Designed miniproteins, single chains, continued (4). Designs and how they scored, part 97

Each design is a single chain, and the fold is of that chain. pLDDT is the mean over its residues in the fold that is shown.

## One batch from the design tools (miniprotein)

Design m15362
Fold by ESMFold2-Fast:
Structure m15362 (fold): chain A 87 residues (1-87)
Amino acid sequence: ARRAALEARIAELTGDPSAVAEDERHAEYAERLLNAPTLGEAAYYAMKGHILRKTTVPKETLEKILEKLKREYGLTDEQAEEIRKLY
């Protein structure tokens, strides 16, 4: 049941429900992602938890994503910096 809900939420973020990666480390962030009140927070938890299948993102692509999330969805500078440290 949780996988179907997670795939639906990831499809909302990425357009692809199969972009979900499964790993024990992702379980906590998957729950936070599903309960996130905004797309910005959902994206933060998806990236921080490495919930997406592709965990390697080119630095230039990452910066464009982070700028968009900060501008349009209220991602904080602190959240953006945490994501940069993981990628």
Scores: mean pLDDT 65

Design m15363
Fold by ESMFold2-Fast:
Structure m15363 (fold): chain A 100 residues (1-100)
Amino acid sequence: MTEEERRAELFEALLEILLSLPVGEWVTFDQLIEELKKRFPELTDEDIEYVKKFLDTLAEMGVLEKRVLPDGTTLIRVTAEGKERLSGWLERWRAGRAAQ
């Protein structure tokens, strides 16, 4: 598997996990990483940093709400609008990959 193919699969899995979350429910970043590890048992520190950067981007776009607690715990919540946007992105991503 190429680095680009691996990143593509990681991106798709992350979108699927985010879409599986109930709207408005707070989850920890660590819980999201554990769900990713079920699909990618050898998830690297570089993969985790990639996920962090992507989630930060989604939060800046208003797709996710991000909160850092005083103890350093990062909480993430998918908005109703964000869930609709993520669903549309995943459908377009899958359609693009199927066309290649």
Scores: mean pLDDT 79

Design m15364
Fold by ESMFold2-Fast:
Structure m15364 (fold): chain A 92 residues (1-92)
Amino acid sequence: SEEERRRREEQLRRALEVVDEADRQNWSIDELLKRLRDLGVSDEDLEEIRRALRITGSYAGAYAVLRQRAGDLGLPELVEEARALIDRIVRG
């Protein structure tokens, strides 16, 4: 539905902000996942984020999952924001 799509868009924007704050503040993976859960991120998406974080060994994994979700929702601005955040980590 349009309302569900709008809710997912808002959640995704806030999730990107939370991951950026976690990276900036050097939060643990568990703290990041707790904050995302508090935002209403689904258990399925939390599990994908946890798996990606384990594979990448950095917050780049979380941004990669959120970038994919932004692409699925047709939000090019959020796709580019997540890409820039990944690039910052990889080139740092």
Scores: mean pLDDT 83

Design m15365
Fold by ESMFold2-Fast:
Structure m15365 (fold): chain A 99 residues (1-99)
Amino acid sequence: MELDPETARALAEFLREVGRLMLEKNMTFIEAFKEVLKRLGLPDELIEEILKVTSDEQIDAVLAKIRERYPDLPEAVLDVIRFFLELIKNAKKFAKAPD
C-alpha cells in the first residue's frame, strides 16, 4: 500500500474546496468539482472524461485507461481515483432531470 497521508490529505482538501464553492458561490456539485479540477491544472480532456462517468462500468473503463497509461501507479492511488469517480457518479444520479 503506497498511498501516504499527504495524498489522502490532498484529496480531503479537494473535497472541502468543492463544498466551499457550492456554499459560497451557489454552484452545483458538478460545477464546483470541475472548477477545482481546473484550478489544480488538470487538462480539460481528462476533466471531461471524469465528469462523463455515470455507471460502475464507466468507472472500471476509466481506471483501466489510467492503469494502461500509468502502469507504475500503486493500487492505493487507483482506489483513491475510484472513490473520486464514484462520488461523481452519485452526484450525477442525484442531479438527474428535475422530474
Scores: mean pLDDT 66

Design m15366
Fold by ESMFold2-Fast:
Formats: structure tokens, C-alpha cells, sequence
Structure m15366 (fold): chain A 78 residues (1-78)
């Protein structure tokens, strides 16, 4: 299947995406930009799904937890 080095690169990219997306989601909530917050929440869900598929269950849990947090904050803004 894929080389171990390629998988390691994907894992590192997912961790970076998680940090970036979490920050953008929080910033969107602070700015009351519901549309942007929804986009970042969807990306967090995708990061969680991808992390789970490659066996990074800890990152998957963090991404899904952050997704739920941002969705709850969006609901408070509506």
C-alpha cells in the first residue's frame, strides 16, 4: 500500500490542519461569522474522519470534540 513515509506526512499535515482550522473556527466565533465558523466546523469533522481512517484515534477525538464545541458556539450565536 502507501509507503510509511507518506503516511507520516499525512499525519503531520492533519495535525497542522487541526491547529489551523481550530484557530480559524475560534476566530470566526469571536467575529460572529456564522458562515465561516460552519465551514471550519465541517473541516474539523473531515480532519477527524481522516485521522480515524489512518488510526490516529487521539487526533480524531480532538477534532470531533472541537467540531462539537464550535457547533455549540454557532448555535448560541443564532
Amino acid sequence: IDAPTARDGILQGLHDDFKSTSKKGKDAIKNKDIKEAEKQAKKLQQIGDKAKSIGDTKLAKKAFDKYKEIKKEIDKLK
Scores: mean pLDDT 79

Design m15367
Fold by ESMFold2-Fast:
Structure m15367 (fold): chain A 112 residues (1-112)
Amino acid sequence: LEEKLRAVLGNARGVGELLGRLRDAVAAGDDKRATILLTAAEISLVGLQFDAELLPDEEVRRYVLEALERATELVREAARALEAGDREAAVAALEEALRVVEELARWLEERL
């Protein structure tokens, strides 16, 4: 359990760093960097969901998967806002996604 939780925590922290950089790129109007970081964040969230589905504890697995589902929805909301040219809405969605991932990381740390 501990080894699997550490892997999920490490990957959640990595996603948080990507979301922070993505938010900053969007806020700066760096469309090229934002596109690259958005793709990286989406791929990392899919990988983290796969790792989370392998967690043996049902309550822990459910909590992690619900948090990742919420973060994924917020990243998709940010992608749609960017496509519409609404940078403020995209930044707001990414800040919420970052908050969800940071809360997940803290929750995981408390269980190690």
Scores: mean pLDDT 87

Design m15368
Fold by ESMFold2-Fast:
Structure m15368 (fold): chain A 90 residues (1-90)
Amino acid sequence: SMEELEKRKKEAIELARKMHEGLDTNGDGKVSLEEIEEAARRAGASDEAIEALRERFKKADTDGDGEISLEELEKMVEEEVEEEWKREQE
């Protein structure tokens, strides 16, 4: 249902914000792929979700420095949740 999709997006965004807050210790607004993957695993993400996250990160990292902003991270997790939800619908 739409309500389930919205709930999953909200939870994913909340997790992304919590991870970013914990990882961005210098306040520059950026986090690395390694830090995001480790935080996602600690939050209970599946291996498939981590692989999809890695692909999304590569697309979001337009300058190739291995870092993304909180805004880019939020968008990335929203898009992944939406794609997972679509795959579950028949």
Scores: mean pLDDT 72

Design m15369
Fold by ESMFold2-Fast:
Formats: C-alpha cells, structure tokens, sequence
Structure m15369 (fold): chain A 71 residues (1-71)
C-alpha cells in the first residue's frame, strides 16, 4: 500500500544515513546522522498512519522495530 511504501522509503533513507554515520570518526557527526535517521523513520510511520490509519501506523512501527533489531 502507499502507507507501507512511505515506511519502506523512510527506513531506506535512515539506513543510508546510518551507513554515512559509520564512516565518521567524529562522535558529534555520528550522533547527528543517527538522530536524523531516527527522525526520518518516526516521521514516515506518522505519515503512514495519516495515509492508511491506525493499522498502517502499527505496521510501520513494527517495520521500524524490525529494522532496529537488524542493527
């Protein structure tokens, strides 16, 4: 669904930010990129909830948790 696609794009963007963060030796830059990634995923879950309702938001939250467990 469109809601699930929103979450998938958000997770992909967060993953790209985390890969960028892994390349830095600067703790401040790492933290900033990691926090941006979390924000992108949270925003995507909230957009999915607006698009597809409560169930879409719940699926998005589960997708985000599964991604986090893979780290």
Amino acid sequence: SKADEIVERGIKEADELLEEAKKTSDASKYTGLALRGIGVMVDAVLEARREGGREAGERGWEMMKEYGKSL
Scores: mean pLDDT 85

Design m15370
Fold by ESMFold2-Fast:
Structure m15370 (fold): chain A 120 residues (1-120)
Amino acid sequence: HMEEKVDEEARRAIGEANGYAGLLEAASKAFDSLIKQYKDLLSEEDINKMKELSEKAREAAGRLQELVDKARSATTPEEKRKYVEQLRAAVDEARGLLAETQKAIDEFKKKIEENKKKVS
């Protein structure tokens, strides 16, 4: 079938975008959880930075989901190709943001553990 290749490319792009959206949502929730649990062990500057990264991750996940929904709703090969291209670009941006958020989560977890030792 002539449309099968475009449909396969769309399915792959949607799958990858859904994966990154889920990871970014998880990163956002991780920041929210760290703030909630360890507020007394975090500076106001640390909390504000975590909130900024949480919001940025949530916004990126929402953008990926919006593009996924548009790609799923596309009926022509031309529309499918357009949204696949947009999904690939958004995934590339999401990959960089995910690396940044994961590094920040690890750094804040380390800071919390060090601050726990100082309260004893």
Scores: mean pLDDT 86

Design m15371
Fold by ESMFold2-Fast:
Structure m15371 (fold): chain A 99 residues (1-99)
Amino acid sequence: ALEEIEREYERRVEEIRRLLEEGKISEGQAVAREIGLEFRRDMLKAAVRAIQAGRELVKAGVLDPDQARQRQIDMISQTMGLPPAGAEDVIAEVERELA
């Protein structure tokens, strides 16, 4: 999961660099797109870690699944500056990919 997120980020950064070299996008557009990709990468990696930590806490009997989900939402919301609904959508997306 984390390795797949990093590989996708690297592929998309290479694509941006090719477009810049071909003169198809401006330097400013390339920087903006790279910043967006870095944010998305960091967000997805944070979600993977939060899901994995939540699963271990549920397995250990420390949290129930609903408590783990709420903590995951709170963590991503606070760390990435997303509204709770946005954080929940990201966690749900990553959880489907981990299944």
Scores: mean pLDDT 81

Design m15372
Fold by ESMFold2-Fast:
Structure m15372 (fold): chain A 61 residues (1-61)
Amino acid sequence: MIPGIGEEDLQKLLSVPAEVLEQLTPSELAKYLDLPVRVAWAIVEYLADNGLTIAQFLETL
């Protein structure tokens, strides 16, 4: 689970196809999911720290 990210934010991630999420920058991800830019960067950092793609992360939920 990503620190500082709530269940509602995770549901937003699950509602978007992985192929769309893979094309987005952190700023675009924040806009697409209606999240603060800081939260989008926290997601990107978590993925980098764990060596995960967005698709792999969604599989672990």
Scores: mean pLDDT 71

Design m15373
Fold by ESMFold2-Fast:
Structure m15373 (fold): chain A 100 residues (1-100)
Amino acid sequence: MKVPEIDLEEVYKAIKEKLGDATLERDDRPPTGPATPLQEKLTKLLMEKYGLSEREAAIAMTGADILAVGGILDGAVDAPAPRAGDPVYKVFKIAAEVVK
């Protein structure tokens, strides 16, 4: 068995390139606190709008800046459910490979 080697730096760069100059440097979540109401709302929107599982939504929020994902979901884009060619779906796929 060979574990696919995916460089975390490459994943973050790919996300940044697709979503613009959103950096993963920002951490709005306190290290010891529960999920913020915004994080809970975005997770529910990912599940409802895109039909994602809780795990897939969590991967998307981890692999992409919550601000960048939130901007897409808050109606900055009138987008249908993500497809293999969509930037959002590509972000989810890249993040999922990192979490494997």
Scores: mean pLDDT 45

Design m15374
Fold by ESMFold2-Fast:
Structure m15374 (fold): chain A 85 residues (1-85)
Amino acid sequence: SVEDVKKEILELLDTYIGLARHHGLDDLAALLEEAKERIKKAKSFEEIREVLEQMRERSRELDPTAQGLADGLISQIERIIRDGE
């Protein structure tokens, strides 16, 4: 269900937010916190994908380490959505 997929994604986001903060990647942590709030409000897989697209675009402006972490997270979330459909 969308709710089960959202729960898994939110847990993954919390993990990555912790990693970003631990490494001093404050801009990435802020981006992921915003994505988390939008995903909490999402009602469909399409709305979750819109959040991922926004994350992908905004991560482009981050340093290479932060961008790499964001790319890894986005790939994992995309896999969770595919498996949850």
Scores: mean pLDDT 87

Design m15375
Fold by ESMFold2-Fast:
Structure m15375 (fold): chain A 91 residues (1-91)
Amino acid sequence: SEARARELLRRAAERAREAARRLEEEGKDKEDAEMFRLVAETLETEEDLALAAAVAQVALAVLLTVAKKEKDEETAKMAEELLELVAEAEE
């Protein structure tokens, strides 16, 4: 349902904001923090839920790929958890 999709994307946005905050607090990669912030903003502001989910998935997949290459397990885990929430919203 649309209501369930909106709730899941809202939760994904909140977790993306938290991921960005944690990376900034730890003084880690600023580009990763900015990408999580972009994901959160997209999920909060885009009225087309399917488009919001698609854009978030692309951004999170890039984050996950880079994090795995850099062996950044914490960032990879955050990106994977967000990808799962966004994928569930598309059902």
Scores: mean pLDDT 82

Design m15376
Fold by ESMFold2-Fast:
Structure m15376 (fold): chain A 64 residues (1-64)
Amino acid sequence: MELEGPERVERVLRVLQAFAETGGDIEAAAKRLGITPDEVKRLLQEAEEALGLSVEELIARLTG
């Protein structure tokens, strides 16, 4: 990954934060971010692939 970095990381972190704040409610997280529930699901999956961690572990690292 050459120059796709900062904006993707920031978007992924925003999704993880919104998902954690809503207690795992995808619809509420999507509403907070102004995106679709399907896009939230895709970004969560992208976070798992990019960081090699589960969504649960990523949220724990952001909220701990």
Scores: mean pLDDT 73

Design m15377
Fold by ESMFold2-Fast:
Structure m15377 (fold): chain A 89 residues (1-89)
Amino acid sequence: ADSVPKKAGEEGKKLIEELVEMVRELAREVMEILELPEESLKELEEALEKGKKEMIENYGKEDAEKMIDLLKANREKLLAEARAEAARR
């Protein structure tokens, strides 16, 4: 197959794509809670695309699964911290 990722493989790539979408959704919700400017949204999208490429090249399937689990575990904490920050402003 042409252009197969060196470390992630096909299954790892799919998990990394899932992870990036989960991070994108979480980050957008945090940005809305914090009322961040639209410029931050563009920077986020660029950072996510770069991170996706780096993860596909450097992380395997097991690494992606662990990162998804960590994101799920930290999602509620990050949202609570964002809401607490917004309430302090």
Scores: mean pLDDT 75

Design m15378
Fold by ESMFold2-Fast:
Structure m15378 (fold): chain A 91 residues (1-91)
Amino acid sequence: MSPLEQQAAALQAQVDALIADFDAAAAKATTAAQLQALDARFEPRMLALEAQAEAVFKASTDPAVRRQAVLVGARLTMQRMLLWMRLKEAE
């Protein structure tokens, strides 16, 4: 694989790990304050992955690699929306 293909695949694996870590921590959260603390803890990691995905998208001319970068961004956006909904339900 090209270096950008390898980077895109690595980003997908990092998103998988982030979601798994978040879900495990969130399963133990019983209060809105605990969910807010998890949001604050995970936000910098999500922003870093979004920035890396955008960098891969801008650097690549391969449509398949660009699609993988877009999927990383979409998955992170979905996780943010699900977290926002959970915070609203916990209020």
Scores: mean pLDDT 82

Design m15379
Fold by ESMFold2-Fast:
Structure m15379 (fold): chain A 80 residues (1-80)
Amino acid sequence: SDAEDYKRLKELIEKYNSGEKLNFEEVVELVYLLEKQARRARSVGLYGVVDQYLNFAEKVIKDNNIDKEKLEKEIEKLKK
C-alpha cells in the first residue's frame, strides 16, 4: 500500500542519513521506492521534486558502489 511504501521509504532514508551501511537489498528497495515517488511527482508536473528523488537515488548508488546493471535487474523483480 502507499502508506506502507512511504513508511518503508522513510525508514530507509533515516538509516542512510544516520550513516548506517545499507546492504544491497536495502539499496535496491530504497532506489525502487525513490523512483516510484519520482514517477508520481512527474505525473503531476512537479519536476523539481522528481529531480530531488532521482538525485538522491544516484547519490545512494554512488556512495554504496552499486553495480547499476545488477540494481536495475533487481528493481524489475520488485515491479512484479
Scores: mean pLDDT 85

Design m15380
Fold by ESMFold2-Fast:
Structure m15380 (fold): chain A 87 residues (1-87)
Amino acid sequence: MERAKEFARNAVKTARSLAEQTLELAKKYNDPEAIKRAEELLSRVDEVEKRIDEAKTFDEILQAYNEAVRIAAEATRIIKELLDKKK
């Protein structure tokens, strides 16, 4: 349990950092759609963090971990889109 929660929390930290970077870039480029998407990612990160803290089973922790990984991947994708769009 402890190792699984720690692994999930590390994924949440990465997801939050990437989502925050996505929001910062979206605001810098004044892209309302990207801002909205980044805010949605941050909301999902908050939900995942609560799920980990409240988790009573190993499966709940694994589901939260998988969601954090997906959030990080989506944030990275948006960052790439914003950088490509900057022409």
Scores: mean pLDDT 84

Design m15381
Fold by ESMFold2-Fast:
Structure m15381 (fold): chain A 88 residues (1-88)
Amino acid sequence: GSHMARLEEAKERIEEALKEYLEVAGDKPLEERDEKQLEAGQKLEKTIFEVYLKLDEEERKELIEYLKSLNHPLVNNIADMLEGLTSG
């Protein structure tokens, strides 16, 4: 596939994992939120790292910009970590 197709697929996978994380935080009883939210958060982080590793340097920079654009605290923390890895 083209570079654009890979990056778009990466964004879609992240968006799906983030949606799952937000649904766990929003739709679950308070007593279940912490455990389910932690599991969904770990899945989101793993998904982001997996797609990041499959991208080239140019695509990785665009992915980090996309992650920051989602304006979510967990995603921003992951984006900052990846930016350090990309710039170091």
Scores: mean pLDDT 75

Design m15382
Fold by ESMFold2-Fast:
Structure m15382 (fold): chain A 91 residues (1-91)
Amino acid sequence: SEVEKKKKFVEEAIDKLIAEFPQYAEDFRNIKERILKIIDENPDFTLEQVTARLYLMVRYNLLEKGLSDVEIQRAIDIINEIAEKAKKEME
């Protein structure tokens, strides 16, 4: 189902973010729980809508932790890479 593919995208993106920034693992796990709940409550959300919410939550969290623009861009690049993979698997 498309819902399960969107959940898989979120799980894979968060796992890669934890691997890159293990010091923020708990923050990323909390973001995962929130996004998975959004998918459950909004099963009609597109992959793009899910990705946009993940971007906002990750960026806001990392900005509050005082990460550099380069580190924040690295996190966004990880999300984009996993989103492109998910999009191809949904086509």
Scores: mean pLDDT 86

Design m15383
Fold by ESMFold2-Fast:
Structure m15383 (fold): chain A 71 residues (1-71)
Amino acid sequence: KEELLALLERGIATSKDPAAVAFLREMRDMLLAGASLEELLARAREAQRTSPSVEARVAAHDVARALERLQ
């Protein structure tokens, strides 16, 4: 949980793509609200397919891979 939160916070701080930042903030808010790893992974996989920018899809892919390692 803390490692994933740190990953999301770093992405929010360093990304210059608005869609990627919006996705990472959504993931952070879901995590802090107590969403399950299954719910987070489903949303990340959806974003990987549907996000409008390449940067946002790459961010979603990286988050999905991090979540898969935690399950």
Scores: mean pLDDT 82

Design m15384
Fold by ESMFold2-Fast:
Structure m15384 (fold): chain A 53 residues (1-53)
Amino acid sequence: SAEERERLVREAQRQFDQGIAAGRAGDYAAAAEHFDRGVALLERADPSLLAGR
C-alpha cells in the first residue's frame, strides 16, 4: 500500500541520516551498514525500482 511504502521510505531516510552521522564520526563500518539497510528498505518499498537492472 502507499502508506506502507511511505513508512519504508521514511525508515530508509533515518538509516541514511544515521549513516551520514556515523561517517562524520569516522565510523565507516557503521556508516556502510546503515546505507545498506537504507537501500534494502527502498527496494522493499518499491520492488519496481529493480526493473530494468
Scores: mean pLDDT 81

Design m15385
Fold by ESMFold2-Fast:
Structure m15385 (fold): chain A 69 residues (1-69)
Amino acid sequence: MEKITIELSDGTKVELTKEEAQKLFDEAVERLIKEYGEEAIGNPKAPKGARVHPGLLRKAIDEILKEKL
């Protein structure tokens, strides 16, 4: 099973399955759309994960993982 390692802003490393990583990215994108509206979406024609501003996506992922730990 493929595992993806994500490093948090505090240096904590979290190992996720491909499916868990996809759910995390989807949750982060949904949070950004709710918080910043469609203005968070830089390119509406890109794949879902690449539509949002990279810096905002990174922060949302960090926050979600810290909430679950």
Scores: mean pLDDT 68

Design m15386
Fold by ESMFold2-Fast:
Structure m15386 (fold): chain A 75 residues (1-75)
Amino acid sequence: SMDKEIEKLAEEMKKKAKEEAEKIGFGDKADQVGEAVETVTREAALKDGIEAGKEMGESSIKTVITHLKQQKAAA
């Protein structure tokens, strides 16, 4: 079912986001980053389909991780 596919995609993007945040030393923010990516992935998939959700999830991970790397470099 579409709901199960959307939930699986959202969970996969959450896991990727958490792992990427932890890898760059932001383990303390991993849950928050994961939840944010999960939410935008789910919303995009519900509105515009699975491929849109996947694109939003991947794009959001890239954007957040880039931002965190910039914060780390500035500190």
Scores: mean pLDDT 85

Design m15387
Fold by ESMFold2-Fast:
Structure m15387 (fold): chain A 61 residues (1-61)
Amino acid sequence: SMEEIERVLKEIREWIEANPDASLSEVLAHAKKLAEEKGLSEEETLRVLGEVTEWLHQQNL
């Protein structure tokens, strides 16, 4: 559901802020694991990863 996607995205944002030295691959691996642990579907997990990738791209600019 969209609500679960939003909750997972919020937890990922907090994790990134707490782990500023984490690599891109570590952030994406953590995001994928968290989405799967929260019971998100493959499609919902891909949506989460897409949003996280966009955040990281914007921050790198």
Scores: mean pLDDT 80

Design m15388
Fold by ESMFold2-Fast:
Structure m15388 (fold): chain A 74 residues (1-74)
Amino acid sequence: SEIDRLVDGLIEALVAGDFETAIRLGKQLLAAAPPEKREEVLRFIARAVHIAQTKSPEEARKELEKLKEEFRKS
């Protein structure tokens, strides 16, 4: 799905430190979200950015993969 593609792209951009791409994909993810999921998407983006800024790339990848699974179950 488009949402899965955008989530995966956001995680890769954040782990790579490509914040320009991360901002673009985050905006696209929020725009692609149905209204009832926008708050969940915004929280996902906020948590993902926090993880990327506070963890090493290796630990960020692990935590972002867990966050992605939590988001997919929502």
Scores: mean pLDDT 84

Design m15389
Fold by ESMFold2-Fast:
Structure m15389 (fold): chain A 96 residues (1-96)
Amino acid sequence: MKEEYLEIAELALEYLKKAEREKLILSDLSEEERLAYGFAVAVESMEEEARRLTKEKGLPFEEALAELVKKLLSLLEEKLGIDPEKLYELLKELLS
């Protein structure tokens, strides 16, 4: 559902802000944590693109962001074998 993609996007952006505040050292992160960080950076770029689509096409921001995040998750599953559900659970754990 659209809400699921928006929730994972929000978690990713919150994790990115937490990582910056805590000055996390990327070399000290696990493989899973590095993947979560990479995903968060990608979501930040998609948030920027969603705002452009909102201005250019008049699409609601949530619809544009959800579509971009859906495509990102599909690519991560195809290219890296990352399960979207596992990534969602990982982000929730990292934000605890």
Scores: mean pLDDT 80

Design m15390
Fold by ESMFold2-Fast:
Structure m15390 (fold): chain A 75 residues (1-75)
Amino acid sequence: MKSELEKLKEEADRIYGEIIRQVKNLPDKEKAKELFEKAMKARIEFETAVENNDLDGARKALEEMKKILEEVKKA
C-alpha cells in the first residue's frame, strides 16, 4: 500500500514531466523559460515538503505545479 506522500510524489513526477515536455514546444521562448523556472521552484518546494513529511505543503506545491501546467497549455 502506497503512502499518501508516495502517491503525491508519483503525481508530481508525472505533472512535472508533462510541464517540461510542453514547455519545450512553446513558440515564445522567453515565456517558456519563465514557466520552466516557475516549475523548477514548485518542484523544489514539493521535494522539501516531502523530505519534511509535510503532507499539506506537498499538496500545496502540487497544486502550484498543476496551475503551471494549465498556464503552459494556454500558452
Scores: mean pLDDT 82

Design m15391
Fold by ESMFold2-Fast:
Parts: sequence; C-alpha cells; structure tokens
Structure m15391 (fold): chain A 119 residues (1-119)
Amino acid sequence: MLTVTASGGGTFPEGGSLTLTGQVSGDFEAILAAGWEGQKPGEKPVLLALGGATSTENPRVAGRFTLTVDQAAKTATLNMTNLKKEDTATYFPSVVAVSTETPARLVGARGAGVQVTVV
C-alpha cells in the first residue's frame, strides 16, 4: 500500500522560507506525479503546486513555491520562499505512482496535513 508522510511544519517569520517534505513509502516502481495542497481554516483545500520532474505553480504562489520530485530519495518536496501571513495553512502532500503489479496500475496516496503558521 502506498503512503506519503509529511514533515517540516511549524512557525516561521514573514519573509522567511521553509521546506515541506513528503516521504513516499510502499511498493511502487516510480512516482508519476505529486502535489501539495494548502487549506486555510474555513476554506476548501487549494492545489498550490503540481508536478513530477517539473513543477506547475498556482498563480497565488508563483515564483515563491517550488515542488521537486526526487525518485531516488522517494520524496515530493515543497520549497516555500518569501513567506506571507496569507500562507498560514495546513499543507497536504499527494502522490500518484506506478505499481509493481502485473499489469502495472496507477496508485495514489494523500498524506496527513502539516500546519504552517507565518507570524
């Protein structure tokens, strides 16, 4: 079974930076795609970055957030720079991977959220 575990949350200053890591575990051949969603209190989750080898950013965070997939490390990493108070949210990693089964299938997982607070 595929799982993804998030780490790197906490409290950070406005204008600062942080890295959130989604560690992928289980039996799979390759990560096909990964995403990071942010959810503010009382709002629905918003997809902020999506990618595999390259990232596509939501216009809200373009130039500030970058998603990197590392196949060897089995990670989907969100690098967040020039933090704004509006970035205060719970962040959720998701991945889609190719299974080791015959025939191969696409398998997905969404991790538990990590809280980021910008002060």
Scores: mean pLDDT 81

Design m15392
Fold by ESMFold2-Fast:
Structure m15392 (fold): chain A 57 residues (1-57)
Amino acid sequence: MDEEKLAEGVARAVAAAQAGKTDELMRILSETARELGIDFADVAEKVSAALVAAAPP
């Protein structure tokens, strides 16, 4: 699996979410899932986990 491409997609999605660019976030999630041939939910879960780690409780 292309872990580098997955990490890049997650990083771009996190940056888009932090910038308030919802349209870009959704596009990045969809494109990353499509390029890697994995479920959209798997990419979304990794992005969610990264955002939770960046946001203290």
Scores: mean pLDDT 77

Design m15393
Fold by ESMFold2-Fast:
Structure m15393 (fold): chain A 100 residues (1-100)
Amino acid sequence: AAENTLAAMRAVVEAAGVDTSGLSNDELALEAARLIAEEAIARAEEAEAAGRGAIAKVGAEMRLLATMVDVYLLEKAGVISEETAEEAIRYLREAMERIR
């Protein structure tokens, strides 16, 4: 379960052109959360310009909430530190505030 979550986060980071081979679980989770937050904001802003912002905002909010749950589960499983989880959730919450 936690390994699958980390694999999904690694795929997000690698899609952004970042080499993950040297990253700790904490560094990987934080970078993935930051990238997911930035992508959610960008997609919501682009869709709003196209007149389809309401649906895109809901999708972006659901993605951010799912990522917050993933971060929480990784922290509770001892895969990432509490400090990393708090910082990752901060990025995701700031993105939520910007798109709502």
Scores: mean pLDDT 82

Design m15394
Fold by ESMFold2-Fast:
Structure m15394 (fold): chain A 56 residues (1-56)
Amino acid sequence: SGEAILAEYEENREKELQETIQGFINAGFPEDLARKMAEAILEVTRQALEQQAEKE
């Protein structure tokens, strides 16, 4: 269910954030920009998962 996916996302959010930041740094982005981009991506992902949870 969407609620289970959202719960799993919340539990793994810090790990996903750090991996996304590192991915952007490896791609050549500055650390400060990489962090801002990673946080924005995770926020959009969270909103999409919340919408899916409401639909189920």
Scores: mean pLDDT 78

Design m15395
Fold by ESMFold2-Fast:
Structure m15395 (fold): chain A 70 residues (1-70)
Amino acid sequence: SEDAAMVQAALDAGIAAWEAAVAAGLSGREAALRAGDAIMAVLEEYAAQGNEKARELLEKMRETRALELS
C-alpha cells in the first residue's frame, strides 16, 4: 500500500541519517534530531501529494520535536 511504502521510506531515511550522524562523530541527541528531520522530510513529500497518514504522522512528529526542544 502507499501508506506502507511511505512508512518504510520514512524509516529508511531516518536510519540512514542516524548512521551518517554517528559515523560523523555526532552526539546521540544530534543523531536523533537529524534522523527526525529526515523522517519529517519524507512525510512532508507524501503529505504534499495528499497522503492523509503522512500528514497525521508529520503533525505528531512536529509536536514531539517542539516538546523535546523546550
Scores: mean pLDDT 86

